# Designs tried in a protein design run: designed miniproteins, single chains, continued (3). Part 57

Each design is a single chain, and the fold is of that chain. pLDDT is the mean over its residues in the fold that is shown.

## One batch from the design tools (miniprotein)

Design m9957
Fold by ESMFold2-Fast:
Structure m9957 (fold): chain A 84 residues (1-84)
Amino acid sequence: SIIKEVEDEKLIEIIEELYKRLTEVLGDEERAKKLTLDFLLFLRNEVEIPPEELLLILSVVSEEDYQILYLHAERAIKLFEEKF
């Protein structure tokens, strides 16, 4: 299905799950926070991510959640900056 609109609460849940999984994999909350933001900025074509870090992120994000974050990257960045 093509996702056209997503509630802020759903975006926050996806971001929190990504942040949580990255924290578990990295063992470092500060690094996980930075990678979460860098990934959202990457989806907006604002930054480049090293291939090794991108592969790590993609290993913990479902295809559905990736598509949602990609389509709503600007809103996801704003919500991340406000809540994290």
Scores: mean pLDDT 82

Design m9958
Fold by ESMFold2-Fast:
Structure m9958 (fold): chain A 77 residues (1-77)
Amino acid sequence: MDELLEALKKVPGVGDELAELAVELIKQGASPEEAAEAVGKKYKEELIKEKGMSEEDAEILAKAIKDEVLAALEKAL
């Protein structure tokens, strides 16, 4: 699990909180797809709230992060 957390932290934009969210969801029995979708959703919310990004731009970046998180989870699991 520590190796998975560290791999997720290396994804640009994920950071500690999003990496921990993904690991916690996987521990609770979520699929890699479900965990990646949750991370993407939270990342989109943070881009809008904290960085003032438009919903359209935030969705594009969140999709990219979701795809990278999914790939990292599938590689590690």
Scores: mean pLDDT 79

Design m9959
Fold by ESMFold2-Fast:
Structure m9959 (fold): chain A 88 residues (1-88)
Amino acid sequence: VEELVEEVERIREEILYLAHVLGPGGSDEGRRAFEERVERLLRRMEEILDYARNVLHAPEEVIERIERLIEESRRAVREALEREEANR
């Protein structure tokens, strides 16, 4: 159970690095590559959440923690994309 939270935290760290350090890039191709990579990572987080909720029946506290990490990741992505759009 704790290992699942740690995996989600590692994925969040990668998403934050992509959003804050690398950014979507200055081209349509770069933006697409960024969005595809981030979508794949977010999908993995949601798969872990589904597994924890529906297979492991993890405690509510653990489910809420994973949900918060996913929300933070989605917010960082939105902010990165909005920042790129504002610079156009």
Scores: mean pLDDT 80

Design m9960
Fold by ESMFold2-Fast:
Structure m9960 (fold): chain A 82 residues (1-82)
Amino acid sequence: MEQEITAALLIAQFAIAIRHKDAAYAAEVAERALAVAPQLSKEEQRRLLEAVREAARAAEALGDAESARRLREVARELEALI
């Protein structure tokens, strides 16, 4: 339950960042997600990966190339854990 709660909170923070068009905040959430990912189940790691990928796409649409790059780097590292 602890890991499930952590993943759910991070996913909620990505949704908030996307809703507010704050790609830099999404990148910050992604760094926190990467730090806790090794403690999560494979299923929760996959959910975080999908959330990070969606955030990266949103950052690209906003024209925030630096945040999009950071989000793609986190997605690559999360995929390596799965």
Scores: mean pLDDT 81

Design m9961
Fold by ESMFold2-Fast:
Structure m9961 (fold): chain A 95 residues (1-95)
Amino acid sequence: KKEELLKKIAEVLEKIIDLVKKYRENFTQDIIDELKKAVEELEKLMDELRPHATPEERGLLIRIRQAVRDLFSGDRAKQEEAIKELKEIVERLKK
């Protein structure tokens, strides 16, 4: 049950990473709309996980929120670090 939520969060984070990369290559409204939907899905999954989160998992949720914020900051260096951070978090969530 909790493991299912962690897996779904990892899948949505992978989708967000891919959409951000596509957005940088081709600026389209369709990519923006998909990215908004993916972020909304992520927030819902994180809210569902929060009551069941261990201290380590809660730390990951905080890191996810910060990285997603940095993706939309308009700072390219912050965006690159955020992509790296989210990839590391995805690997942890899949274990």
Scores: mean pLDDT 81

Design m9962
Fold by ESMFold2-Fast:
Structure m9962 (fold): chain A 90 residues (1-90)
Amino acid sequence: TDLEALKAEIAKILEKNREAIRKGDKEAIEKAAEEIAELLTKAFPSVPREVALDIARGAVLRAAQAPELTDEVIEAAARMAVDGAATLAS
């Protein structure tokens, strides 16, 4: 699995939803978490979908809780999601 490409894809999902995440839009947050979970389950098929969704939701909420939703915060959230799933897949 190309972990750097996966992190970039997840960061793109967070970036396109940046405004909605900042506003606390629950539908957008849940949609972003589902899209991230889909990528994680494809990359790490040994990780159960419910676990991937919990990891994805955690990453989106981490971004939402930041004082400013900067590119650095988005990259950190994407890294957290991939590293979490990769650890469980090992």
Scores: mean pLDDT 83

Design m9963
Fold by ESMFold2-Fast:
Structure m9963 (fold): chain A 100 residues (1-100)
Amino acid sequence: SSEERKLLLAEVNVISIGGLLWVAQRLKKKGKDEEAAKQFAEARELMDDMIREFNIPEDAARRINEILAELERLLAAGKLTDKQIEEAMSEIRKIVRESL
């Protein structure tokens, strides 16, 4: 169905965003702070595009943005872990699925 296709496309987008966050974290660990920030900005841009294209409700979008803001703070501080990315992306995927 068109609804099932929409859910699958949203899930692929969430996976892509998670991949960019993972890359940002690895770049930060290597001392490539500017490249890490650029990858995080790209992840945020893809998330904003997904929120717009899939008509994610305002309350859900706010929750997603709060999660991303905390990950950005942790990345900047050099404290972002794989577990935090996995847990955050799991919660974002749940929010997205409940919104579609």
Scores: mean pLDDT 88

Design m9964
Fold by ESMFold2-Fast:
Structure m9964 (fold): chain A 89 residues (1-89)
Amino acid sequence: GKVEPLTDSPLAKEAAELATEGVELAEKAMDKATTVESITRAIGAILAAIGGALTASLGSLKGDEKLAQEGVEAARRALEHAREVLERG
């Protein structure tokens, strides 16, 4: 398998979970958003969440706990924003 020992970090696991949530939100955006504007905003926030999750994963791989935490926090905020956009339209 790939990256098994390095993904034993709680932050790396959380980053993977956030990436999975981003994919799920993309599917919901396609299903729930009825306007191009709502879809565009949701996709932007989902991409930001994926970027944050990647940053968290890189931080975990490097042993940079601060970078990993910042990535997780950025991903969480972006996913929350995406959910809010999809809920409100």
Scores: mean pLDDT 71

Design m9965
Fold by ESMFold2-Fast:
Structure m9965 (fold): chain A 92 residues (1-92)
Amino acid sequence: MRYKLVKLNPKGEIVGEKTAENEEEAKKIAHEEFGWKKSDVDLAIIRLEKTGAKAVAFFEDGSTFTADSLEEAIELVKKKKPKTPALIIVKL
C-alpha cells in the first residue's frame, strides 16, 4: 500500500509533499526528511491502521486527528490553528 505525506505550515498551506511505496518508507520520510519524532510517527501510523481512516494529521505536541480524505485532514489542521507545522499521512 502506498502513502502520501503532506507537510503543512501553521496556516495550513502545503510546504512539502512526498510519496512512499510502503509503511516503512513513509515512517522513514516522516522522521528523516520532515524531522518528526519516530515515536510520534509510529503512533500516528498505528492510529491510522486501527481506525481504518484514510488519513491522519499529527502535530509537534503529539495530538492527532483522523480523516476520510486529504482535503478533510487539511481543513482539520486549519481549524486547529497550530503554532508549529503539521504532517498528514494519507493511504493511497
Scores: mean pLDDT 81

Design m9966
Fold by ESMFold2-Fast:
Formats: C-alpha cells, structure tokens, sequence
Structure m9966 (fold): chain A 83 residues (1-83)
C-alpha cells in the first residue's frame, strides 16, 4: 500500500469515528497515521526529512482538530515529496 493510500484510509477512519462521537476509535486512527508518517520519514532522503516532519506534525494537528479536508491536502503534499 502506498503512503498516500495508508494516510487517506487513516483520515477516513478518523472522520468516521469523529462523526460517530467515538473518541477512542479516532485516537486509534490518528495513531495509525502517526505510524505511517514515522515509517515514511525514516525511509525518506535526508534532505526531505525536515519538511516531511513539519508536514506530518501539521497533518496530525489537523486530524486532532477534526479538519479532515486540511489533513487530506497535507497527505497529498507529503506523498508528492516522497516521490
């Protein structure tokens, strides 16, 4: 599975949990996104790692805030950097 597909799946799960009022399921979905991001950053070229960490932090903040549109935008941008 690509990083983008994994992130979009986690975002969708976080959205579903948020809409259902299931805080635990939302936290699990965010944890899955964090894991995907950590693995992607570790595997990235050194020159891109700092920008990827910044985007990853913003993506997690968006998920926690329930801003799923911004999370999807950040996931797409992050995946473009991982090309």
Amino acid sequence: MSVLRSLLRAIDRAREAHEAGDAFAKDVAIAMARMTLSIAILSAPEEKKEELRRLADELVEALEAGDFERAEELARRLAELLE
Scores: mean pLDDT 86

Design m9967
Fold by ESMFold2-Fast:
Structure m9967 (fold): chain A 89 residues (1-89)
Amino acid sequence: SKEQTLEFLTKIRGVGRATAQNLINAGFNTVDLVRNASPEDLLSVPGVGPKTALSILRFVQGKVSSLEEDERLLNSNDDSELREVLKKL
């Protein structure tokens, strides 16, 4: 249901209720659609920047990845490296 997807999305770092609603309105109304989303599709959603897109993709992948690399990208003042990482996902 949309409410289950909303609850799922709001657990993601940087995704509040407003951004989660924007994702659902953009067609990401199931968990599986979010898992299959491209970085470009996520970046087209109002309120989703590169940092939020990375957080969404990492969360849905269930990756216990190196926390240091993701934290460095998320805390950077320059999103150029983050945009290159997103192109490879």
Scores: mean pLDDT 75

Design m9968
Fold by ESMFold2-Fast:
Parts: sequence; C-alpha cells; structure tokens
Structure m9968 (fold): chain A 94 residues (1-94)
Amino acid sequence: NPDALRQAALQYLQDAIRLAQQLADETGSELARQAAALAQEALRLAEREDYAGAIAKVDEAIDLLSQLDTPLARQAVGQLSMARDLLEQLLRAE
C-alpha cells in the first residue's frame, strides 16, 4: 500500500526532526541543527513525492548525526534509516 508506506515515511521523518531539534537545543550542536534542517527539507521533498531528493537529504542528515555518537543522535539516525528504507520502496514503486 503506497499511501501507508508514504505516511509511515513522513512519520519517521517527523520523529527524526524532533529528535535532531532536541539534540540541537540541549547541546547547541551545529551538526544537529544542520541535520534537523536537512530532515525538514527531506520531509518537504517527500510530501511533493520527490523521493530521490528526499533520500539524498536523509543521507546527508544521517552523515552529520553519525559524527555525534550520542544516544539521541543514534535514535535520530534510526528514525532516518527507517524513513530512507520506506522512501526507497516508494521510489521503486514509481
């Protein structure tokens, strides 16, 4: 069900944005702030069904958050990785 996959991907992106913003607010990390902005751009692209563009932004956000090695950063990477898998499935379905 493409609609269910899309809604799940959008939810994982929203959860990742929240976690990255929380990390940025708690630590002042510029990497976390940039990752949150990239995840927000990924969400906008996914809402427009630009799944390839969304995946590219997710990959950039994962790269930045992976440099932080905190539990909250690892949780955000987990949410982004779930979103990426669903976005890839959506891209292949189109």
Scores: mean pLDDT 90

Design m9969
Fold by ESMFold2-Fast:
Structure m9969 (fold): chain A 105 residues (1-105)
Amino acid sequence: SDVLVQALLQIGSITTHLAIVRYMLKQGKISIEEAIKLVEKLLENARRAVEEYPDNEYLRRALEILEETLKRLKEAKTSEEAIKIIDETIDRLEKLELQVQAEIQ
């Protein structure tokens, strides 16, 4: 398997799940505390991916982005702040996906 293809699939999955969390927060279907728990599950999955592919710098960067996101979400006081943090995280992850796609050619 191509290491870059695995990075692309994992980052894409994380981005999709964050978009769902963002949607649920915007609709008032979940609290900030529930959003934090969902992001913690994404972080656990990202850690497992890094453990499986330890030399993959893109998976490591995705993990670091999620760790920063979780820290910021725990400090968020409103759903609007939480949504903004998730939007910024999605933007960072989408830029990372574009870098991976460029490497694949």
Scores: mean pLDDT 88

Design m9970
Fold by ESMFold2-Fast:
Parts: sequence; C-alpha cells; structure tokens
Structure m9970 (fold): chain A 74 residues (1-74)
Amino acid sequence: SEEEVKEIVKSIEEGVKKLEEMVEKGDPRARELIERAIEVLEHHLKHKEKLPKEVVEASEKAIERLRELLEKLP
C-alpha cells in the first residue's frame, strides 16, 4: 500500500538521522551500526526492480549518506 511505502521511506530516513546523531556525539558503536545498515540496504537493493521506486531512491540516498559518515569517522 502507499501508506506502507511512506512508512518504510520514513523509517529509512529516521534511521540515517539517528546514525548521524551518533556520529556527532562520538558514540563508539556508530561505525559498526553504519556498516551494518549499509549491508542491509545493499542486500535489499540486489532485487531493486521488485521494490517501490520511492524505497529504492530512499535506500540509495541513505547508502550514499552513510558512506560519507564512515569517511568522516576517525
């Protein structure tokens, strides 16, 4: 349903924001959780043709942002 798609997109976006906040606060778990999040998102995108376009776009943006965060980590 369209509502489920919106909730999935929101969940992805909120997840990224939480990880960004963890990085800013210097949380030692940030690297592991970001790496895990990228792995999960990339696994889902292996069959992106079966996913709603909005979920694909949100996932791709999330992966890009999470990779940028990893590059900024010490």
Scores: mean pLDDT 86

Design m9971
Fold by ESMFold2-Fast:
Structure m9971 (fold): chain A 85 residues (1-85)
Amino acid sequence: DRKKKIAEAVQLLLEAKRNTTDDQVIELLDQAIEALSKEDYESGLRYAQQAKALVEEMYAKNPSKSLKETIDNLNRAIALLEELL
């Protein structure tokens, strides 16, 4: 069910947003959610991937449980979005 996958991806992106205080990551996640609301899955996936790249860079420099949980949530969201393409 495409609607269910979109809803799950949005919830995972919202959870990632709750686990971060980085303004650039928050902006990318908001852009991903906005794209998904317009059924622009390609842009939604691209923004989610950009957010993940930044969080992975932060985690490599200073590992934390919050950053790891954010990466895990972003990986799950990206996997769901890839199934929509």
Scores: mean pLDDT 88

Design m9972
Fold by ESMFold2-Fast:
Structure m9972 (fold): chain A 80 residues (1-80)
Amino acid sequence: MSPEELEELLEKLFEKIKPYLSEEELEKFEKVLEKIKELIRKGITDIDEILASLTEEQLETLKKVDEILQKKADEERAAR
């Protein structure tokens, strides 16, 4: 995957989750995305290498976002 393609995937993910996040969670996620984009621009495009380059706090932020997305999907499914 090219750096450009990976950045596009991150932007699409961000757009998809944005309506489901609070301002605080959005800010934390934006900081993680900024770090990932920095790594991509330095030529690091392998997902395992990117994850290995993140701090514990940044990894926790990604897990939190995933949990929020799953919870919102479950809430929407229950409401339908």
Scores: mean pLDDT 74

Design m9973
Fold by ESMFold2-Fast:
Order: C-alpha cells, then structure tokens, then sequence
Structure m9973 (fold): chain A 70 residues (1-70)
C-alpha cells in the first residue's frame, strides 16, 4: 500500500472535514465558494505535496476561509 499511517489518519478524518465544509458552504453564496476554491487550488498548486495532502489542506483552508466570512 502506498499510504503512510499519517495519510490513513487523514482519510479517517476526511469525512468529518468534508461534512463541516459542506455545512459552512451552505451559508456562503456559490460565486464566493468558487472564488475561494480557485484561490486555494492556485496556492496548493505551487506546493510540492502529495495529492492526498493537497486535498486535506484544501479542506482545512476552505473551513478557515469560510469561518473568516462568518
């Protein structure tokens, strides 16, 4: 298996992060969500990280940015 114990832990917490991001996203207009998503994707594209680490960081950054809007 190509996953480390750390990456497996991220997979276990992933559903909870997705659920929180979805709940917060319901309170924000879609156009703003698209803007935030694009900004995060551009920032993460500059980093030399594994795809799963980028996905995890994307959720964390989404949650932080959405909380800043609230």
Amino acid sequence: APLTAEELALQAEGPALVAEAEELAKSVPEEKLEEIAKEIEEELAKLDLKPIQKQYLAYLRFIKKLKELL
Scores: mean pLDDT 73

Design m9974
Fold by ESMFold2-Fast:
Structure m9974 (fold): chain A 110 residues (1-110)
Amino acid sequence: GISAEEAGTLSEEELDEAIEKVEAALAEIAAGKAATPSQVLQLKLSLYYLEAIKTGDGKAFAEKVAELLGLKPEELEELKKLKPSEQLKVAVGMYTHKLDFEEALKKAKE
């Protein structure tokens, strides 16, 4: 997947290209291409994050992350206070590194 740092340095044209590539991959899966739930989650997180960077809407991204990861309402409220890049770091920490929300949140703020 795209890192938070890499996505934050993309031009508008590069963001649009990255979004199109992720949408194409998700469309192939919807059309019947085999994928693990893990792969689908990573693609959805990448798509939602790239859209958040393009629009500046960190609140919408936080809500989508909470839905995908099954966060508690209290955890979603904490996530909404963060920048999209920090929100993505929390999601990656929980999903990829198997951290709990509190540990992922602390590491994302470093």
Scores: mean pLDDT 78

Design m9975
Fold by ESMFold2-Fast:
Structure m9975 (fold): chain A 98 residues (1-98)
Amino acid sequence: NLLNLYKEFIQAILNKDADKAQEYYNKLIENGAKVIEKNGNFFLQITDDVYVDLNCLRLCYTKVSTTERENCLSKCVYGSIEDALNNIPYPNAQVFLN
């Protein structure tokens, strides 16, 4: 399940475990997640209705505390590329932080 791989990927980012983050990112791509470029922004499509802003994830990785990373990461998920370009967040994105 791509959503379970995404949760593991996010957990690695929360723990600042770069090796595990790379491992789960590679597994996401291998299992069908797609990198999409739109207007100079890069998104990881996990499912048809779950898109992740990769530059947002990179910024969140730089946050010092786990709480700051959790709050930051919940804002990187979108239901579509159109929603991302209009800054419309994914409803209840907190479900991906478990």
Scores: mean pLDDT 85

Design m9976
Fold by ESMFold2-Fast:
Structure m9976 (fold): chain A 74 residues (1-74)
Amino acid sequence: MSPAERAIQLADETTERLRAGELSPEEFERLVLEIQRLLDQTTDPEEAARAERRFAEMGRLAEELMPRVPPPPD
């Protein structure tokens, strides 16, 4: 499994847990850091773009369910 494939898998699993309401903010932070490490290891831009899309979808859901998550600075 490539780093990008693992990042997608973790993002999808995290999204499912967020929808179930069983994910704490602390656990979410740990998963975000792990996904970010996997994205940093991805060298193929197409794989990176796909993984980043899944990660962004996860982040949008987390922002909806965890209102204390601020938007990233531009």
Scores: mean pLDDT 77

Design m9977
Fold by ESMFold2-Fast:
Structure m9977 (fold): chain A 78 residues (1-78)
Amino acid sequence: MESFLEEVRKLEKELNEQVAKLTDDEKKKELEVEAISKLLGVPKEVIYKAFYDKDKAAYEELQKAAERKRAEAAAADA
């Protein structure tokens, strides 16, 4: 669990640092959402709700997607 949380925080810092180097606020939002959507395999709508609407259900959906992605990667490597 700790290793996963550490990896998630590292990704969050990296994305935040990359977004901070952009000029347009709208583009920053879109690129951040798109990057997370691509990494976790969830729709951008869910990410918008989780981060910008602070929707608990959407945030739980992101956590489930991340867990599913980890399980899928482990199964593929096995």
Scores: mean pLDDT 70

Design m9978
Fold by ESMFold2-Fast:
Structure m9978 (fold): chain A 90 residues (1-90)
Amino acid sequence: MIDAIASILERELERFEEAYKKLKEKDPNYVEQIKPVIDEVIAEARRLLERKDSLTEEEANRMLTVAIFLRDLTVEIEKYLKELEEKEKA
C-alpha cells in the first residue's frame, strides 16, 4: 500500500518538476514569488520518499496530501503555460 502511494507521489513530483521548469523559462518573476512554498513542499516530498519503508499511517496520508497539492498546482501551471503559448501565437 505505502509503495503505491510513494509511486503516485514520485510520478506527481516528476510531472510538477517538468511543468515548473517550463514556467521558469516563460515567467521567471512568477517562479520567484512561489519559490519559497515550492521549495518547502519538494523538501517534504523528498523526506517522505526517503522514509517510505518506515512511514506511519499519518505520514502516508501526508504523502497523499502532498501528491494532490503537486497535481493541482501542475494543472494550474500547465493551464497558464497554454494561455501564454496561445497569446504568443496570436
Scores: mean pLDDT 81

Design m9979
Fold by ESMFold2-Fast:
Order: sequence, then structure tokens, then C-alpha cells
Structure m9979 (fold): chain A 91 residues (1-91)
Amino acid sequence: MTSKAAQKLAASEGVKKVAKGVDPGLFVAALIVKFAERTGLNPLSIAALGEFLFNTSLEKERNEAALEVGKDPKKYAETPEAKEVQKRLYE
């Protein structure tokens, strides 16, 4: 439930395929930002990452975040918030 879990998810072939021309780590960061907006969590917290990856009760919010980011992955990945989340996951 650390930054390593997000790095492993970003390294997956499924995420690489969906991200299409966007850095997979930034794509995952954008998903976490939108998930946090829907759940009221701080996107820079390890709790938001843990809930995003492992909490099945938040599957609806996770799916809604994925649908929103999937409409324009590049737009959401290029936000300051997504860049800050990615920086925390890789530092």
C-alpha cells in the first residue's frame, strides 16, 4: 500500500495500453486525483492510493474516475494535481 503499488500498476501492460501516448505513471496519478475528488480523500495521501487499489466498496467511484480520465487521458494527466501525485509516488 505504498508508492511501489502505484509503480507496479503503472508498469502493467493493461495500463500502458489504455494510457496511449501518456506516461502510465501520470495516467495512474490522474485516476487517483479523480477518485479522490469523488471520495473526498486527499489525492496526495497514501490512504487515497490504498483505497483506490484495494477497497472494493469504492468500486463505483473508481469506475467513474476511470471513465472520466478515459475520455481524455492526456488532458487529465497534464494537470498540476496529477503531476504532484506522480512526483510523490516516484520520490
Scores: mean pLDDT 67

Design m9980
Fold by ESMFold2-Fast:
Structure m9980 (fold): chain A 81 residues (1-81)
Amino acid sequence: ALADRLVKETDFNQGESLRIAQELEKRFPQALWQPVLNAIIALGGSVDFLKQLNEDYINKNLADQPPEIKQALLLVVQLLK
């Protein structure tokens, strides 16, 4: 479900999508999964762009997002290598 949506809505490959979905499902409650996916899509869903993100960019450009969403996005960035 979450992994399938990542593949369809972003340029993440199957392996990246599965790994990210598993870590999000392990560490964050289900209520945060859809908001996190929406934030990834809003950032363009590009692996190359997301790999370049740092904490300062997330804090500045997503200042209105809950802290849990920012933490989840930082995890996604770290998992993309």
Scores: mean pLDDT 77

Design m9981
Fold by ESMFold2-Fast:
Structure m9981 (fold): chain A 60 residues (1-60)
Amino acid sequence: SMEEEQLKQLAEQQAKVITDVVERLLAGMGEVLSDEEREEMYQRIYENRLRLLRERKAAE
C-alpha cells in the first residue's frame, strides 16, 4: 500500500541519519566499523525504525 511505502521511505531516511551519527560517535572513540559492520548496523536500525513506525501507526 502507499502507506506501507511511505513508512519504508521514512525508516530509510531515519536509518541513514542514525547510522551516520553512530558512526561518527564511534570514530570519536577511536572505533572504526568495517563496510560489512556498517551495512549490518544500518539494516538493524532500519528494521527497528520501521517496526516502531508501524506500531505508532497501529496505535492511532
Scores: mean pLDDT 86

Design m9982
Fold by ESMFold2-Fast:
Structure m9982 (fold): chain A 98 residues (1-98)
Amino acid sequence: MKYIEELKKVGDELAELARTELGDDQTAEGIRSLTEKVIKAIKEKNKKEAALYSTQLAMLGLATAVDAELQGKREVAERILELTRKMIKLSDKAIEEA
């Protein structure tokens, strides 16, 4: 799979977990928006913006995992952290291969 396609898939899954498991539509939209900004920056070969938006997306993923833990949803929090780590790794690879 292409890194950009996998990055979009991971971002969409992370957003759906925020929406469906945490009831947080605003966080879900934020994750989708930042994922699109990361992909756009990668396609435009703007490595600085791609790194900036990837960092913001990672911070939002971490905050979402904390919210899941506070709601007692440990397995959801663990899945969010897993997806956030995968997103960072995919973003780095996509930036390098751009």
Scores: mean pLDDT 85

Design m9983
Fold by ESMFold2-Fast:
Structure m9983 (fold): chain A 90 residues (1-90)
Amino acid sequence: SAFAEKLELILFRTQIEFLMLGKEELADKVSELTGIALGTLYHLEGRPEGRVPSEAEIKQAEENAKKILPYLSKEGQELLKRALEALRKT
């Protein structure tokens, strides 16, 4: 979907920016968040690559998102919040 593709692009750019700044721990948090969020969105779309997140993965995504949100544009923040809401629907 356009939503999942746009979120992936924003998170990928953010991860690269953290790597370029030497912020490896924040880059790792973006990577973990991306996997959980996209896996969930693909599952809700009925795609074979989709996965149902565990409660531990949902908590990890929520914690990582809190650390990443201040670095995102308003649009990025809105898309990420929408993805986090989707995690709780599985």
Scores: mean pLDDT 85

Design m9984
Fold by ESMFold2-Fast:
Structure m9984 (fold): chain A 85 residues (1-85)
Amino acid sequence: TEEQKRAMLVYLAHKAGLTLEELREIGRKAGLSDEVIDAAIEAVKNGDFPTEEELVAMGIDPETLEKLIEYAKKRDLDKVAELLK
């Protein structure tokens, strides 16, 4: 869902140290709406980071989260966006 993708973006920004520009680029490449991207940016600015437990409770696979973190740390924004689609 868009809510899951928003939460994943915020989590990745926290875990991989993404800039707001990198977060926006990933969101656009993943086909997310500007509304969802702006909501993710506001959450990051406010320090409103979800926990891994919250993401798993939303139905997000832990293996997918680990892979996303690895690609995000490498700044492979295309691979991060591909997995978020």
Scores: mean pLDDT 81

Design m9985
Fold by ESMFold2-Fast:
Structure m9985 (fold): chain A 60 residues (1-60)
Amino acid sequence: HMLERAQKIAEAVRAIKEGNVEKAVEILKTLPESDRKEAIELARLNGYEEQAEKVEELLK
């Protein structure tokens, strides 16, 4: 359960890095809010602020 969540968070961050906002949103919608927030913050910390913001808006 926890391992599966970690893998999905990593996949979502990878999608954000690739500029695939739609894929990132699809993955994050399958996760609880806390995991979504973690993935978005990880993307921001890695310098993908614009893509992270777009994903956050689509999750509202």
Scores: mean pLDDT 81

Design m9986
Fold by ESMFold2-Fast:
Structure m9986 (fold): chain A 60 residues (1-60)
Amino acid sequence: MEVTVEEREGKYVVTAVAGDLKIELVFEGVSREEAEKKGKEIGKRLEGLKEQQLQVQALL
């Protein structure tokens, strides 16, 4: 998983890539470190959801 954080006009744009899933999150009123942490957590959740769906399909 790759996480990139960019600051734009007092907001943090976090791009998280988990496998073939890509998400962009905008955080306002938080620190850069907090935005990066939240982005990584969400990215891991998306990766887990995709893995679960693929496992179910493989069992069929």
Scores: mean pLDDT 70

Design m9987
Fold by ESMFold2-Fast:
Structure m9987 (fold): chain A 74 residues (1-74)
Amino acid sequence: SLEKAIEYQKKGDEAMKEGNFKEAADNYLKASKYYREAGDTQKAADSFKKAVNAYLKAGDEERLEAVLREANGP
């Protein structure tokens, strides 16, 4: 799962450079989930922040709300 987290973070970074903010956000969110599964809480949080910022830039209000609700879960 850690290797997958790194892979998705790279894809997110590449999408950000291309200005494809929604694709970047989706990849950062996947990276965050894989880092969480691997027990890397700090990198999971960092990737989650990148996903939120990318969703904001993309203007995807529905997905941003869903992601923020997940962050406030138990």
Scores: mean pLDDT 82

Design m9988
Fold by ESMFold2-Fast:
Structure m9988 (fold): chain A 73 residues (1-73)
Amino acid sequence: PPPQIVHVRYYDDKESAEKYARKIDELFGRKVVTLSPYSDDTWLVDVRMTHEQFVRMVREIQFDGDIEVTRVE
């Protein structure tokens, strides 16, 4: 199977985290993105996708901060 790209973003605002997760979900479906509470004031968006999907995500979604690839699996 092709390697998976894992990308993680932290948000201090739930609405911003949900908005980002919805954009990913709209492009690739719910199996690619997971939104979970990290603390009362922080939310984690965990994204796991193919390299091809990651390239499309970077091209089509405008980021409000730095994007980091957490690991390749």
Scores: mean pLDDT 71

Design m9989
Fold by ESMFold2-Fast:
Structure m9989 (fold): chain A 80 residues (1-80)
Amino acid sequence: SVKEMAYREGARTAARTYIRSLDQGKSLDEAVQLAQQVVEQKAKTLDPDQREAFIQGGKDALDAVKADPERVRDLMNFSL
């Protein structure tokens, strides 16, 4: 479904931004904040029906990262 795809893209966007930020030497807190900002900015360009799912996907991915940083590798593997 369109909402399911939006959710997964939100999660991938958050995870990808988080990993890139860490790779650039940013702190864990800064990487989370940047990932949240990227998700919010991209969500504004989506249709309203997809926007909430996209934001929720990003939130869930970042919650998983906060609980276990190793989970980010699993999320990124979906993009390879």
Scores: mean pLDDT 80

Design m9990
Fold by ESMFold2-Fast:
Formats: structure tokens, C-alpha cells, sequence
Structure m9990 (fold): chain A 93 residues (1-93)
């Protein structure tokens, strides 16, 4: 049904977001990080999971730190976002 389709879409979106976060941890990019926060924000709305909402907050903070040139703090927040997305993914499985 629709709920099953939305759940599958949320799982696929979170798996892709985790992959993008792993790439950003290797090569940080402010624009890509900001765009990822929008994409994960849509997934937060669909899933309703608090872990996805926290991940959005951390990705947004990471983008802001990258704009400021603070790569170390940006990577810390990207890593936290990845942890929260993994927790969300386990709840949806």
C-alpha cells in the first residue's frame, strides 16, 4: 500500500544519504552538504523519525561550519548525522 511505498522510499533515501555523508567526510563541500540537508529534510517529513530530524540539524550545522572554513567541526557534525541516519534506518527495517 501507500505506507509500504513511503517506507521503502524512506529506506532508499536514507541509504543514499549515508553514502553521500561518507563521500562528504572524505571530501567536504559546503554546497553538497547544504543540498543533502534539504534531501534528508524531505525524508524526515516522510518518516516522522526524530533521528532523521536530528541528522538534518547536524548536516545543516556542518554546511555552516564548511562556509566558515571550519572543516574539523564540519566533519564532526557530518559523522554525528551519519550515526543518526544509521539509527533511523535500523528502526525502519
Amino acid sequence: GLDEALKKAAIEALEQAIKELEELLKNPDAERTFLLSITVGISATISGLEEVKEAVRYIYLAADYLEQGDIEKAKEYLAKAKEYLKKALEKLK
Scores: mean pLDDT 84

